Designed miniproteins, single chains. Designs and how they scored, part 28

Each design is a single chain, and the fold is of that chain. pLDDT is the mean over its residues in the fold that is shown.

## One batch from the design tools (miniprotein)

Design m1010
Fold by ESMFold2-Fast:
Structure m1010 (fold): chain A 64 residues (1-64)
Amino acid sequence: SIEEVERKIEELLEEERRIREEAERRIATATPAERKEINREAALRIAELTMERMKLFLEKKELE
């Protein structure tokens, strides 16, 4: 259902928020080199979640 897809999208957005918050926390005490690596790791994880949200968005459009 549309409601189930919307719930999954909300869960993925919450996970992205957690990843950003964790990265920000790690960066606060990191060297410039460590900061670059932390940002790279966070960006890759967020890219994966963005891809999943894209798929769910398309599924939602098919159900509308």
Scores: mean pLDDT 86

Design m1011
Fold by ESMFold2-Fast:
Order: sequence, then structure tokens, then C-alpha cells
Structure m1011 (fold): chain A 78 residues (1-78)
Amino acid sequence: SEAEELLKKARELLEKGTEEAKRKALELLQEAREIALENDDVKTLREIIELYYELTKDEDSYNIEMERLKRYEENLKK
């Protein structure tokens, strides 16, 4: 999917380790999130949240977003 391709590109940018690459990776994750939400792609949304944590190390945001994903996934099963 397009979201998976953006996620892959963001991972490659994380591996480069520069501030410019980190900024670009965050932009790509934001785009990937919008596409994944439009397609109800829970797997890609989870991977986006995990990679966002690797880029930011923001545990509070990670916990909030994972809880939101859990509720979103539960709603899709109804």
C-alpha cells in the first residue's frame, strides 16, 4: 500500500540518523497515518506508532496512541 511505502521510506530515513532525515521521516509518518486511517489499516497504524516512538522516544505519546489504536481496532470489529 501507499502507507506501507511511506513507512518504509521513513524507516530508511531513521537509519541515516541526521536531523534533516528525522524531520522528513516524521512528515512521511504523518502522511502514512492519514492513508492508513482512510484504509482502516490497523497493522500499518501500529507500525507508524512504533516508528514514531523510535524517532521521538516520547513514551507518553506512544501509550496514548497505542490506547487509541486499541479502541479503533475494537470499533472496526463491530
Scores: mean pLDDT 82

Design m1012
Fold by ESMFold2-Fast:
Formats: structure tokens, sequence, C-alpha cells
Structure m1012 (fold): chain A 100 residues (1-100)
């Protein structure tokens, strides 16, 4: 449903922002923080796309976020890996709702 999709998108956007704050508090490399900030911006844009009914745009943004989180996981930073994995799972759930 649109309501379930909106709930997931809001949860993803909040989680993306919190992960940026955590990375900054841990003094992680600037390149990692910049990638996390890019994902948070994409999450906010995905929320706007869903609100506007632009589901094709929302899908493209979610797919790009998934790609960036997978790149972040590939860096092997253990402090953010569980949060990044959980956010990928939420993105995958949102993408599945777009296919329903």
Amino acid sequence: SREELMRLIIQIAAGAVLLVLKAKMLNLPEEIIEKLEEVAELAAEAERAVLAGDLDRARALLERMRELYREILATGIPQIAPSAQRLIALVDEALALLDA
C-alpha cells in the first residue's frame, strides 16, 4: 500500500540521517561521511517522489541508495556495517512494495 511504502521511506530517511551523525561522531574518513550524506539526500528526494506519486523516480533513487550502501559495506568498516545492512533490507522492502 502507499501508506506502508510511506512508512518505510520515512524510516529509511531517518535511519540514513542517524547513520551520518554516527559516522561523524566516530570520526570516520571524510569520503565515507560524504557517501552517507549523499544517501541521506537521496532518501529525502525519494520521500518527495513518493509524496508526488512519482514511483519511477522513487524506484531509481532507492536503487541508487542500495548501490551506495553496498559500496559502503565493501569498505569493511565494522562500526557502521550493521546499520548499513539494516538500511539495505528496508530499501529492498520498499522496492518490493513498488513491484506489488
Scores: mean pLDDT 89

Design m1013
Fold by ESMFold2-Fast:
Structure m1013 (fold): chain A 69 residues (1-69)
Amino acid sequence: NVAGLTAVLNANVQEGYEAEAAEATKKALELMKVDEEKGKELLQQKLAELQAQRAADLEEARRKAEEMG
């Protein structure tokens, strides 16, 4: 059941992404208290990096699910 394996692997990637995005947002908000522009730049950059990493992780999960199924 490739679809089932892909769903589980995708869920794990999504949970990781959500946790990392939440942490990045918290750190950026803390930085914004002392330097709003720097905090906004950090948030934008980190979210873009996390989104790219998530896309790569989802593609890898799909590939692994197909190999296992």
Scores: mean pLDDT 76

Design m1015
Fold by ESMFold2-Fast:
Formats: structure tokens, sequence, C-alpha cells
Structure m1015 (fold): chain A 69 residues (1-69)
């Protein structure tokens, strides 16, 4: 269903945000790419949140990696 697809993309997006907070650039990018493959609109919102989370945490490498997508 469309609701189940959105829930899956939201989960991947949340994983990207948590990885960005921890400075795990590879995990953040990987999770965000999975979100894009499921629902690009949800992924775009998650990307903005993940970039902000990386910035707030001082994770410059993760921020740059996410911005390059």
Amino acid sequence: SMAARRARAERYGQEAVEAAKKGDSEQAVGALLRAYSVDPEVAERAREEAIKAAEEAGNEEAKKALESL
C-alpha cells in the first residue's frame, strides 16, 4: 500500500538522521539513498533534516556527504 511505502521511506529517513547525528557518513548516505528509492518526496525532507542534524552535531564530513546528493 502507499501508506506502507511511505512508512518504509520514513524509517530509512530517520536512520539517515540518526547516522548524521553520530557522524556515520556512510550509513547516513546509504539510508537516504534507500529512502529515495522508495519515496523521493519523503527522502528530500529527510535529507534536509539529516543535513541540519549533522550541522547541529558538528559532523562536517556527514553534512558535506549529504549535501553532495
Scores: mean pLDDT 87

Design m1016
Fold by ESMFold2-Fast:
Structure m1016 (fold): chain A 73 residues (1-73)
Amino acid sequence: MKETEELRKEVEEAEARAREGLRDPARQVETLREAAGNLARLAYRAFLLGDAETAQRAVDGFNRALRAAEEAE
């Protein structure tokens, strides 16, 4: 339970980082790619811990950040 709580906080931080990049994707491509990479790693960890809701949330964040980065190039 404690590990799952910490993981959710890490996902929230990565989502906040992605939101910052989404405000100006053309200038924040590196921020978006970094956030996407972090969210992908967190999604895998959430899956291994059995937290399907947090895993899905992280996957959704990863997809949004990565698409924004690719579109901005």
Scores: mean pLDDT 82

Design m1017
Fold by ESMFold2-Fast:
Structure m1017 (fold): chain A 73 residues (1-73)
Amino acid sequence: MSMEIEEAKKKLEEVVKKAEESAKKIPDPREQRALLEGIKKAKEEAEKKLEEGEVMSADEIQRIILEAYLRAL
C-alpha cells in the first residue's frame, strides 16, 4: 500500500513538472501565474486523495492536472 502511494506521488510530481513547463510557455505572465496556481491546487487535491488511500493511475493523475490547467485558462 505505502509503496503504491509513493509511486503515485512520484508520477504526480512528474506530471506536475511537465504541466508547469507547459504553463511557463504561456507568454502572458498573468495567465502563466493562474495556470501555475491551478496546477498547485490540483497537486494538493491529488496528494490528499493518495494520503486517504485512494488508488490513482498515472492517467487519472494526468487528467486531474489537465482539468486544473483548463479551469485556470
Scores: mean pLDDT 71

Design m1018
Fold by ESMFold2-Fast:
Structure m1018 (fold): chain A 61 residues (1-61)
Amino acid sequence: MVGKTARVVEEVTGVGAELVTLKKGDLVEILKEYSDGNVLARSLKTGKIALLPASKLEVVE
């Protein structure tokens, strides 16, 4: 999934240096995948980076 765009399937608040709330339908860029089922992603809307559950994301082109 790294380098792919994903769509948020359910509203989620991600945790990083800041709290980032993403709404259903928002697009993110996957920066890193972790073995625990989380991903580090950048919001395309705000540019903010947060750790998100991969289960809340659907990969799109």
Scores: mean pLDDT 77

Design m1019
Fold by ESMFold2-Fast:
Structure m1019 (fold): chain A 72 residues (1-72)
Amino acid sequence: SFSVLEEPYRKGKELLEKAVREDNEELWKKGRELLEESLEIARRTFPPEKYEEFEKEVKEFLEELEAQREAA
């Protein structure tokens, strides 16, 4: 269960970081889809407290990368 979430989360973050570096909207979309998949798995698998922690982490990561995209 944890390993199923970990792989799409890791790949999603890698694709989003690459999308920002390369200014690539296709990679941004794919990375976002993988993060959404990770959130769905977490919502079904994690206790509510752990899900809230993970959701906050994902939102903060996305907000930071979106700020970097706009600043570039």
Scores: mean pLDDT 81

Design m1020
Fold by ESMFold2-Fast:
Structure m1020 (fold): chain A 86 residues (1-86)
Amino acid sequence: TVAGTLVAGSGQTAPATLDPAAGLVRAGPGIDVSALRVGDGFAVVGPDGRLLAGGRVTGVTATSADVVLQLADGTVRPGTLVGGAA
């Protein structure tokens, strides 16, 4: 798991963690995951400003979004974006 910042296409940003092996992105407070829309882009940026993953939303629920992730190693995979409780 890698700590970073999630930058949503909606303009929202939040602290985030990425688990590339699980395809899991956890967004901290500052992102309303339920406000995301299918087709929305996002990025996870590391503390040094490098891109850790890019993604697109493929489905949305009240608490999570299904996504396609492109990881820094070149892997493209399905994943999940979840909101972190504060």
Scores: mean pLDDT 77

Design m1021
Fold by ESMFold2-Fast:
Structure m1021 (fold): chain A 81 residues (1-81)
Amino acid sequence: SMEEQIERAAEDIVAALERELGPLSEENRRRLLERARELLTELYEKKLSGKISREEYEKLAREAAERLERLARELKAEEAA
């Protein structure tokens, strides 16, 4: 299902960010995972609407990835402080 695809993608993104930045606390991992699900759901809904081009979708996907990386770095910095 769409929901299962979003969940898998969110888990994969969070796992990749933890491999790059080091492991997050359980609480911060959950925060990042929730944000990833939210952003991926918005992207998927826009894609299904048929109202955006492939190029616009790719742009929005990069922006979502940048937002998630920024959040992951902020959460990791909080743990290091």
Scores: mean pLDDT 84

Design m1022
Fold by ESMFold2-Fast:
Structure m1022 (fold): chain A 55 residues (1-55)
Amino acid sequence: SPEELAALRAEVLAKGRAFQAAVDDPNATPEQIQALKAELEATVDRLNAAIEASA
């Protein structure tokens, strides 16, 4: 639905910002950065699947 796509796009932006903040944080561990990257990638995959399903 358009609402689900909007929510997923917002989630991708939020997770992208969180990942970038961790990369820019000298106190962030590689494990924390990797976990945030994985969450971002999973959310992008969900968005792509939702776009394909709505086409």
Scores: mean pLDDT 86

Design m1023
Fold by ESMFold2-Fast:
Structure m1023 (fold): chain A 60 residues (1-60)
Amino acid sequence: SKREQARELIEKARELIREGKFEEAVEYLNQSIALATEVGDKELLEEAVEVAREIERAKA
C-alpha cells in the first residue's frame, strides 16, 4: 500500500542519515511525504518532518 511504501521510505531515509548520505535521504523523504499526503496519514507526515529536522541539524 502507499502507506507501507511511505513508511519504508522514511525508514530508508533514517538509514541514509546514519550513513551521512543526506542528499539521498532527502530524495527518499520527499517521496515518503508525497505518498503520506496522498493517503492523508498525519502521523507519517509528522514523522517525515522530524526526519527533515534531523537532516538540517546534522548539516548545521
Scores: mean pLDDT 83

Design m1024
Fold by ESMFold2-Fast:
Structure m1024 (fold): chain A 83 residues (1-83)
Amino acid sequence: SFEKMLERMDRVEKEYGEDIRKVARETALKAGLSEEEAENIASYVEFLVLVDVMDRDELPSKEELIKRAKELAEQIVEWLKSR
């Protein structure tokens, strides 16, 4: 149900949102992007992770969420560098 999807997103955001943003930001900074670009990537990665959670039957573990955030940040960095 839509309500259960929203509850999962809210829980993930409240419990792991800062960890997700931190991993994404650090990944972008290590790749040589600016602090502004890193913050934008962190916000976008958090959004993408929350959308992924909506499509899942079960709440992901912290380890799965952090791994996904890193993978998404690395993909965005590669896309930006390929331009």
Scores: mean pLDDT 83

Design m1025
Fold by ESMFold2-Fast:
Structure m1025 (fold): chain A 60 residues (1-60)
Amino acid sequence: RDETLRRAVELAEAGVTSVRALARALGISPATLNRIFRERLGISARTFLRARRRELEAAA
């Protein structure tokens, strides 16, 4: 429901695999990105990106 989180997920699906690159693309700090992920999903952005990359590899 958070637009920033939605954009983060879309960028990760498009192949952005680092917290730093994702934060840069969204115009926020890595700390802010991690805060959003922790508040919305209960996990760090790094953990999410790692899991997402694995899922994308499995889906391809």
Scores: mean pLDDT 75

Design m1026
Fold by ESMFold2-Fast:
Structure m1026 (fold): chain A 61 residues (1-61)
Amino acid sequence: KEEELKKKLEELYKNLEENSIEEILTVQAELAGASEEDRKELINELNEAKEKVEKKKKEKE
């Protein structure tokens, strides 16, 4: 249900973990009906940020 999905997004948003951010954007884009370009841009940005953080963690040790 859309209302329940929005509440779920709010909870995920409060817990902005790297792994959950992608899920948040996916659900938001689908639920809000954001433009396809906006959705892809946000998802791309998250994926790039996530990859950078993951690499930095490994490099740091």
Scores: mean pLDDT 63

Design m1027
Fold by ESMFold2-Fast:
Structure m1027 (fold): chain A 82 residues (1-82)
Amino acid sequence: SMEALKYYREGQELFSEGKLEEAEEYYKKALEIEESLPEEERDNRLLAEIYKNLGEVLEAQGKLEEAKKYYEKALELDPSLK
């Protein structure tokens, strides 16, 4: 959704500024919005990107086990992501 994309992009800006906790919150908001949609209406590419970036921000915070789970979810939706 456009709303989820907006939160995702804001999260990326916050992450680039080193605002790790705020970036995590914005990525989680984007995730909640996109996951609230019926399965057939979800943007799986956006969802995979949100999982990947949430993994990266969690890893940057030292939350390694949580980061791993989100990376695995991202790869499940889009195997082309690294």
Scores: mean pLDDT 84

Design m1028
Fold by ESMFold2-Fast:
Structure m1028 (fold): chain A 70 residues (1-70)
Amino acid sequence: SELEKKYKELQEKADKVLEELEKTKSFEERKEAMLKLSELMEKIVEAINNKDEEEAKKYIEEAEKLIEEI
């Protein structure tokens, strides 16, 4: 589905951001950001599994915003 495709794209973006964080930010900053991102990604998966498209879109937007702020 479209939401599953967006989630996969988000995972790829998260991987790239993780590589960048490893070189540019302290461990504490990386840990906090990654924990927040992990929580949002879990919520996205749960919403997709529940067929709650509206909730999934909200969490995807929040995760994308977090990735941009990292």
Scores: mean pLDDT 79

Design m1029
Fold by ESMFold2-Fast:
Structure m1029 (fold): chain A 60 residues (1-60)
Amino acid sequence: MQPISEEEIQEAMLDMVIGISKATKMSVEEAVEFIKRTGKLVGASEELVEEKIREAKELL
């Protein structure tokens, strides 16, 4: 078992947001805004946020 880094926590948080958005039937636009806000809150890089937005658009 390896300790979770802050970067891994940021990725996990954004992945959870995508999962919640899908489970709650959020629109793609609402999910994208949620991801952006969460990314800013947890200090995620712009690159990570952009990649998660692309993933969300594919999954939603």
Scores: mean pLDDT 78

Design m1030
Fold by ESMFold2-Fast:
Structure m1030 (fold): chain A 71 residues (1-71)
Amino acid sequence: MSADEVIREAREAAQAGRWDEALALLRELAATGSLEERARALAALAQLYQSLGRDEEAARLTAEALALLAA
C-alpha cells in the first residue's frame, strides 16, 4: 500500500470513529516508510491529534515531521 493509500485509509477510519485504527496505520507508516513517507505520516498524525483537541501532541508531531525533512 502506498503512503497516500495508508493516509487515506487512516482518515476514513477516523471519520468512522475508529481512532485507534487510524492512529495505528499512521504510526506504522511513520516507523517503516521512507523519510518522505514518515514525514507525511507524522503530519497526518498531527492533524488527527489536533482534531481530537490534543494540541501539544499535534505540535510535537509537526516539529518531528519538519526535523525529518531538514535532515
Scores: mean pLDDT 82

Design m1031
Fold by ESMFold2-Fast:
Structure m1031 (fold): chain A 55 residues (1-55)
Amino acid sequence: MERLERGEEVLREAAERIKEGADEEKVVREATEQLRALGLEASPEDVRASIERLI
C-alpha cells in the first residue's frame, strides 16, 4: 500500500481520537512519530493543521 494512504489513515485516526476527547498535543505527537516511522516528512505543526482540517 502507498505510504501516502497510510499517512492519511494515521491522520484520520488521530482526528477521531481528538473528537472523542483525547489530549490534542499527545495525539499530534504520536501521529507525527507514526508518519516519520513510515518514512514521511512530517512536523508536529503540519500534522496538527491536517488533523484540525479533518475535525
Scores: mean pLDDT 78

Design m1032
Fold by ESMFold2-Fast:
Structure m1032 (fold): chain A 78 residues (1-78)
Amino acid sequence: MKEEALKESERIKERMLAIADTITDPQLRAEAKREVEELYKKAVEAIEKGDFSTAASYDTAGALRVIGLAEEERIRAA
């Protein structure tokens, strides 16, 4: 279970970093990547403690944040 949860969180992190790489503004891109890495670290810590619900919450927060920053750039470009 822990090994599977860690692999899933890593997969989510990699996908979110790929989305962050589509952000053309260097500051927004750096912010998105930083927040993904911070939330991934918290998710890993939660998994190591056996708190899979908290880990899922951090993974979800990371995804929402990256999507939000990417949308914010698109809105500002429009």
Scores: mean pLDDT 81

Design m1033
Fold by ESMFold2-Fast:
Structure m1033 (fold): chain A 64 residues (1-64)
Amino acid sequence: KEEEERKKKKEELLEKSDKELESKVKTEEDRKLLELLKELSKAAEEEDAEKGEELARKLREFKE
């Protein structure tokens, strides 16, 4: 059960990090970028490779 708590803490840390980033973004463009990052994280957890590639491509367009 310590293993379960450890995994839960890791998930909380990831969510907390996302929330902190969301609080720091003020521009609408940064907000959309953060949403893409969250969707990428979820796609990775769901093992949806095609969805992940699509989102990664959108992130590259934001950088460019």
Scores: mean pLDDT 66

Design m1034
Fold by ESMFold2-Fast:
Structure m1034 (fold): chain A 55 residues (1-55)
Amino acid sequence: SNREKALEYKNEGNEAFKKGDYVAARNAYGRALTLDPSDEEIAADFKAASEKVEA
């Protein structure tokens, strides 16, 4: 259940990232990572979105 919800938030983050909305992408990836903190791909996506926000 939590893993499935994490993947839904990850997909939401991917859609925001493609649109250039890095704040929305970071927030969605952050929610996904809270639900599945062991997912290295979500952690990397969160880092990438965060770096875009700080740029």
Scores: mean pLDDT 83

Design m1035
Fold by ESMFold2-Fast:
Structure m1035 (fold): chain A 95 residues (1-95)
Amino acid sequence: SAAEAIRRALAELEEVLAVAEAAGADPALLAEARAALAAARAALAAGDLEGAYAALKRAVDALIRALLESDLDVTKAIGLILRALGALLEVELAL
Protein backbone atom coordinates (compact mmCIF):
# COMPACT_ATOMS: atom_id res chain seq x y z
CA SER A 1 0.00 0.00 0.00
CA ALA A 2 1.03 3.64 -0.40
CA ALA A 3 1.00 4.14 3.39
CA GLU A 4 3.38 1.17 3.86
CA ALA A 5 5.67 2.51 1.09
CA ILE A 6 5.69 5.95 2.81
CA ARG A 7 6.59 4.37 6.20
CA ARG A 8 9.44 2.43 4.55
CA ALA A 9 10.64 5.57 2.74
CA LEU A 10 10.62 7.54 6.04
CA ALA A 11 12.80 4.85 7.69
CA GLU A 12 15.23 4.72 4.72
CA LEU A 13 15.53 8.51 4.48
CA GLU A 14 16.17 8.80 8.25
CA GLU A 15 19.11 6.38 7.79
CA VAL A 16 20.42 8.40 4.82
CA LEU A 17 20.06 11.61 6.88
CA ALA A 18 22.07 10.06 9.76
CA VAL A 19 24.94 9.13 7.41
CA ALA A 20 24.94 12.62 5.82
CA GLU A 21 25.01 14.21 9.31
CA ALA A 22 27.91 11.96 10.42
CA ALA A 23 29.78 13.00 7.24
CA GLY A 24 29.49 16.69 8.22
CA ALA A 25 26.99 17.70 5.53
CA ASP A 26 25.62 21.28 5.45
CA PRO A 27 23.51 21.85 8.62
CA ALA A 28 21.02 23.98 6.65
CA LEU A 29 20.38 21.17 4.14
CA LEU A 30 20.09 18.64 7.00
CA ALA A 31 17.57 20.94 8.74
CA GLU A 32 15.58 21.22 5.46
CA ALA A 33 15.55 17.40 5.14
CA ARG A 34 14.44 16.96 8.79
CA ALA A 35 11.62 19.50 8.36
CA ALA A 36 10.45 17.74 5.16
CA LEU A 37 10.52 14.30 6.87
CA ALA A 38 8.51 15.74 9.80
CA ALA A 39 5.98 17.17 7.29
CA ALA A 40 5.75 13.76 5.56
CA ARG A 41 5.04 12.05 8.92
CA ALA A 42 2.35 14.64 9.77
CA ALA A 43 0.71 14.22 6.33
CA LEU A 44 0.78 10.41 6.68
CA ALA A 45 -0.81 10.64 10.16
CA ALA A 46 -3.58 12.84 8.65
CA GLY A 47 -4.19 10.33 5.81
CA ASP A 48 -2.82 12.81 3.23
CA LEU A 49 -0.78 10.41 1.09
CA GLU A 50 -0.21 12.96 -1.73
CA GLY A 51 1.02 15.52 0.82
CA ALA A 52 3.34 12.90 2.35
CA TYR A 53 4.76 12.10 -1.11
CA ALA A 54 5.33 15.82 -1.85
CA ALA A 55 7.17 16.21 1.49
CA LEU A 56 9.28 13.08 0.78
CA LYS A 57 10.29 14.60 -2.59
CA ARG A 58 11.51 17.73 -0.73
CA ALA A 59 13.41 15.55 1.76
CA VAL A 60 15.11 13.57 -1.05
CA ASP A 61 16.08 16.81 -2.87
CA ALA A 62 17.68 18.22 0.31
CA LEU A 63 19.46 14.91 1.06
CA ILE A 64 20.89 14.61 -2.47
CA ARG A 65 22.28 18.17 -2.21
CA ALA A 66 23.66 17.42 1.29
CA LEU A 67 25.36 14.19 0.13
CA LEU A 68 26.90 15.79 -2.98
CA GLU A 69 28.37 18.62 -0.84
CA SER A 70 29.61 16.22 1.89
CA ASP A 71 33.09 14.71 2.40
CA LEU A 72 31.72 11.19 1.78
CA ASP A 73 33.45 8.94 -0.72
CA VAL A 74 31.69 9.56 -4.07
CA THR A 75 30.72 5.87 -4.51
CA LYS A 76 29.14 5.81 -1.02
CA ALA A 77 27.34 9.12 -1.69
CA ILE A 78 25.94 7.74 -4.99
CA GLY A 79 24.81 4.55 -3.21
CA LEU A 80 22.89 6.61 -0.62
CA ILE A 81 21.36 8.80 -3.35
CA LEU A 82 20.15 5.65 -5.15
CA ARG A 83 18.65 4.36 -1.85
CA ALA A 84 16.79 7.67 -1.36
CA LEU A 85 15.51 7.74 -4.97
CA GLY A 86 14.50 4.07 -4.79
CA ALA A 87 12.45 4.70 -1.64
CA LEU A 88 10.71 7.67 -3.31
CA LEU A 89 10.02 5.63 -6.48
CA GLU A 90 8.34 2.87 -4.40
CA VAL A 91 5.98 5.51 -2.94
CA GLU A 92 5.23 6.96 -6.42
CA LEU A 93 4.45 3.48 -7.83
CA ALA A 94 2.14 2.72 -4.83
CA LEU A 95 0.13 5.97 -5.27
Scores: mean pLDDT 89

Design m1036
Fold by ESMFold2-Fast:
Structure m1036 (fold): chain A 60 residues (1-60)
Amino acid sequence: NAKEYADEGVKLMQQGKLEEAVEAFRKALELDPEGLPGTRISLVYVLEKLGKEEEAERVR
């Protein structure tokens, strides 16, 4: 479910697997776009760390 993908994304961030974290967070938001505001913030943070500013703005 969406929460499981969000939790996996956080775990991947902690491991420094930023690209994989983006995929997990995107999947979580695809399943529950409105119920996970913390996930959206985390996705923006990871995208900014990867230098993907345009993608980060699309999520904001």
Scores: mean pLDDT 80

Design m1037
Fold by ESMFold2-Fast:
Structure m1037 (fold): chain A 88 residues (1-88)
Amino acid sequence: SQEEKRRKELIEKFGEDIVKEMEEAAKNSRTVEEAEEAAKKLAEKLGISDENVVNALKQGIMRKDPILALEGVLNVLKAKEELKKRRG
């Protein structure tokens, strides 16, 4: 399905562990505080402490939409990674 294709692309870009942790955070978080803690841990694993990235992950966890949230975060991270690659 199209959803499975999106998920596979996220695994290829972030790694299976990050995608799984985002899915588990969305499944298991019951409060805003739990979602924020999970979002901060995920952002740290991605090597970024951007408050906008943390907030995007947090909202995705709270809304139970981990795939859409990760797609949004991916765009921000890809822009930063592209700049890093150009510098060597």
Scores: mean pLDDT 78

Design m1038
Fold by ESMFold2-Fast:
Structure m1038 (fold): chain A 63 residues (1-63)
Amino acid sequence: MLIEEAERAAEKNNLSEEEKKELLEFARKLVDQVEAGEISPLEALIKLGEKIKEIIEREKKKR
């Protein structure tokens, strides 16, 4: 499931508890969009990947 993918990505990328929560909430929103027929599961996975990159880049800026 998309939420499980988000949890795995958060652990693999050593995200903080706050970042993990943000990623999981985003994944839940993506699940809702898939259920509503707004996006495909593949598009949801791509969007999740972009969110992960965004969080990582944000943390690099903080140093």
Scores: mean pLDDT 79

Design m1039
Fold by ESMFold2-Fast:
Structure m1039 (fold): chain A 106 residues (1-106)
Amino acid sequence: PQELLDEAIRHAAEAMRYAVEAKKKAKNPEAQKYLDEAIRHLGEAIVALSRGYTEGPEAVRRAVEHLRRAIEYLEKAKQVDPEVKEYVDKAIEHARRAIELAEQAL
């Protein structure tokens, strides 16, 4: 489970990195707001995954929920500002991979 959680954390961090880059490219204030929400949820997911080592499955389940919420906000950002699409698509790919790895750790 630790190796899966470590890899999930790396993918969640990559998703956050791409979401931050997307925010720099965003020209629409609504997209920037959605990206801020996505970044917040990705940060909370990383913290929850890290707590998976000590708090166990409940922390990992919280992380998966935060990753899913982040994907929802990333999709909304992409719908209102096409300029962010490339970075948002990469962020979603990494967030989905983090979910897969986290669920394997359960």
Scores: mean pLDDT 91

Design m1040
Fold by ESMFold2-Fast:
Structure m1040 (fold): chain A 63 residues (1-63)
Amino acid sequence: SIKELEEEIKRLEREIEELEKKIKELKENNGPKEEILELEIELGVKLIELGVLKLILRKLKEK
């Protein structure tokens, strides 16, 4: 349903925010380059997923 999709989008946006904060903290503390790269890849994947879900939501609301 549209409601379930909106809740999934909100959950994903929260996960993205938490991941961005973790990446920032690791970079500020000169954390392991490999860990930062892994988290940046995960962030990239989640951003693509968010874009796709937002596009689907737009299309479902377009009548």
Scores: mean pLDDT 87

Design m1041
Fold by ESMFold2-Fast:
Structure m1041 (fold): chain A 60 residues (1-60)
Amino acid sequence: SHVFKLEFENEEKAKKAADYLKEKFPDVKVTLEGKTLTLETDLSVEKAIGVALRAIGEGL
């Protein structure tokens, strides 16, 4: 398993990203703490980061 922390511009963006990840990637464990998301997944480092970046990059 891989654990990553991703910081967003604000808490609202982090919440939108968390909701997106839960909808599209339910197998990824997402923990929201303020403007920081912690992702726990069995995906490769690149895939896990790509999933989170896609959540913010597609204009949530």
Scores: mean pLDDT 71

Design m1042
Fold by ESMFold2-Fast:
Structure m1042 (fold): chain A 74 residues (1-74)
Amino acid sequence: SKEEKLKKLIEEAQKEIAKAAEAYAAGDLEAALKHLEEAKKYLEEAVKLDPEDETLKKLLEEAKKAIELIRKQL
């Protein structure tokens, strides 16, 4: 179902965000960036599937901001 697909996309995005946070804490900016870019892809698909979900849109924008901040540090 659409709901099950959305749930899976959100779970995958959350896993990637957690990996990015762990990489960032370890000082591995390149790994943190790669995981945030994967999270962004899952979140973009989730927002496309549920474009009315403001929480998903905010999470996607936060991921985009984190990507830009890390890119500036590289």
Scores: mean pLDDT 89

Design m1043
Fold by ESMFold2-Fast:
Structure m1043 (fold): chain A 86 residues (1-86)
Amino acid sequence: MKLVLVFEGLSPTQLTGHALRAIGLELEGYEVKIEIKGDTLTITIGNLSDEQVAEYLAYAQALAKRGAEVTIVQDGDTLTIHVRFP
């Protein structure tokens, strides 16, 4: 499964934190693409297991409980999680 994570409205500290997590996955051997545009971070991760995808869904739901706007779209084997911080 391919996962696309879009984080919008990040502070510089939050953006750095998410980017470092994505770099960590790339170092673990995952196919990772990182794109930064202003306060928006897009992370594309290929070849995730269903268990790993479920962990990201749980993380997105935790962010929603903390006031972030979360939109989840699935198209075939691609899951897009868009998170907008307040």
Scores: mean pLDDT 79

Design m1044
Fold by ESMFold2-Fast:
Structure m1044 (fold): chain A 55 residues (1-55)
Amino acid sequence: MTLDELAEISAYAAPKAREALEQTRQTHDRGTANVAASKAAAEAIKEYEKEKELK
């Protein structure tokens, strides 16, 4: 994996994780917010890989 690929994946996943963290943090405890953020990041990475495969 190149540094450019890593940066692109991070740029795609980070906003998704941050949004999930912020929304969950307002309603739930920090533990639940961290789990939601990790799940959102993992799903974003899977979607990015699927999108790249289709192109």
Scores: mean pLDDT 70

Design m1045
Fold by ESMFold2-Fast:
Structure m1045 (fold): chain A 55 residues (1-55)
Amino acid sequence: GEVAELAAQLRGLAARLLRAESGVDPADPEAVRDFLESRGLDPVATLRRLLALDA
């Protein structure tokens, strides 16, 4: 459905931003996890912000 399509688009955007800013491979869940933890980023809060901007 549209929610799954939106989630895929946001995931793609987040992957591009992550690569551009950090050089981290978004396909590597271990590297992504380490990056988020090192920055003190809450993945749920980050997703909520992205969804609010696109809503």
Scores: mean pLDDT 63

Design m1047
Fold by ESMFold2-Fast:
Structure m1047 (fold): chain A 86 residues (1-86)
Amino acid sequence: MTLILTYRNVSDEEKEALLKYAEELKKQGYDVTVEIEGDTVTLTVKNAPVTLITGEVLRAIGLELDGHEVKIEFEGDTTKIEIDLK
């Protein structure tokens, strides 16, 4: 499955944390692409296992409960999670 994580209104510290997370996933053997456009960071993880996807969905729900705007879409073999950190 493909996992696409998009974070909007990212601070410099949050951007650094997301880059470190992407490197951690790469070290675990995942195919990870990172795209940065201003204050938006997108991580694309190819061949993501269901456990990783479930963990990211739970994290997104936690951020929504903390008052962030969250959008989760399931399209075939692709899970898209969009989080606004403002």
Scores: mean pLDDT 86

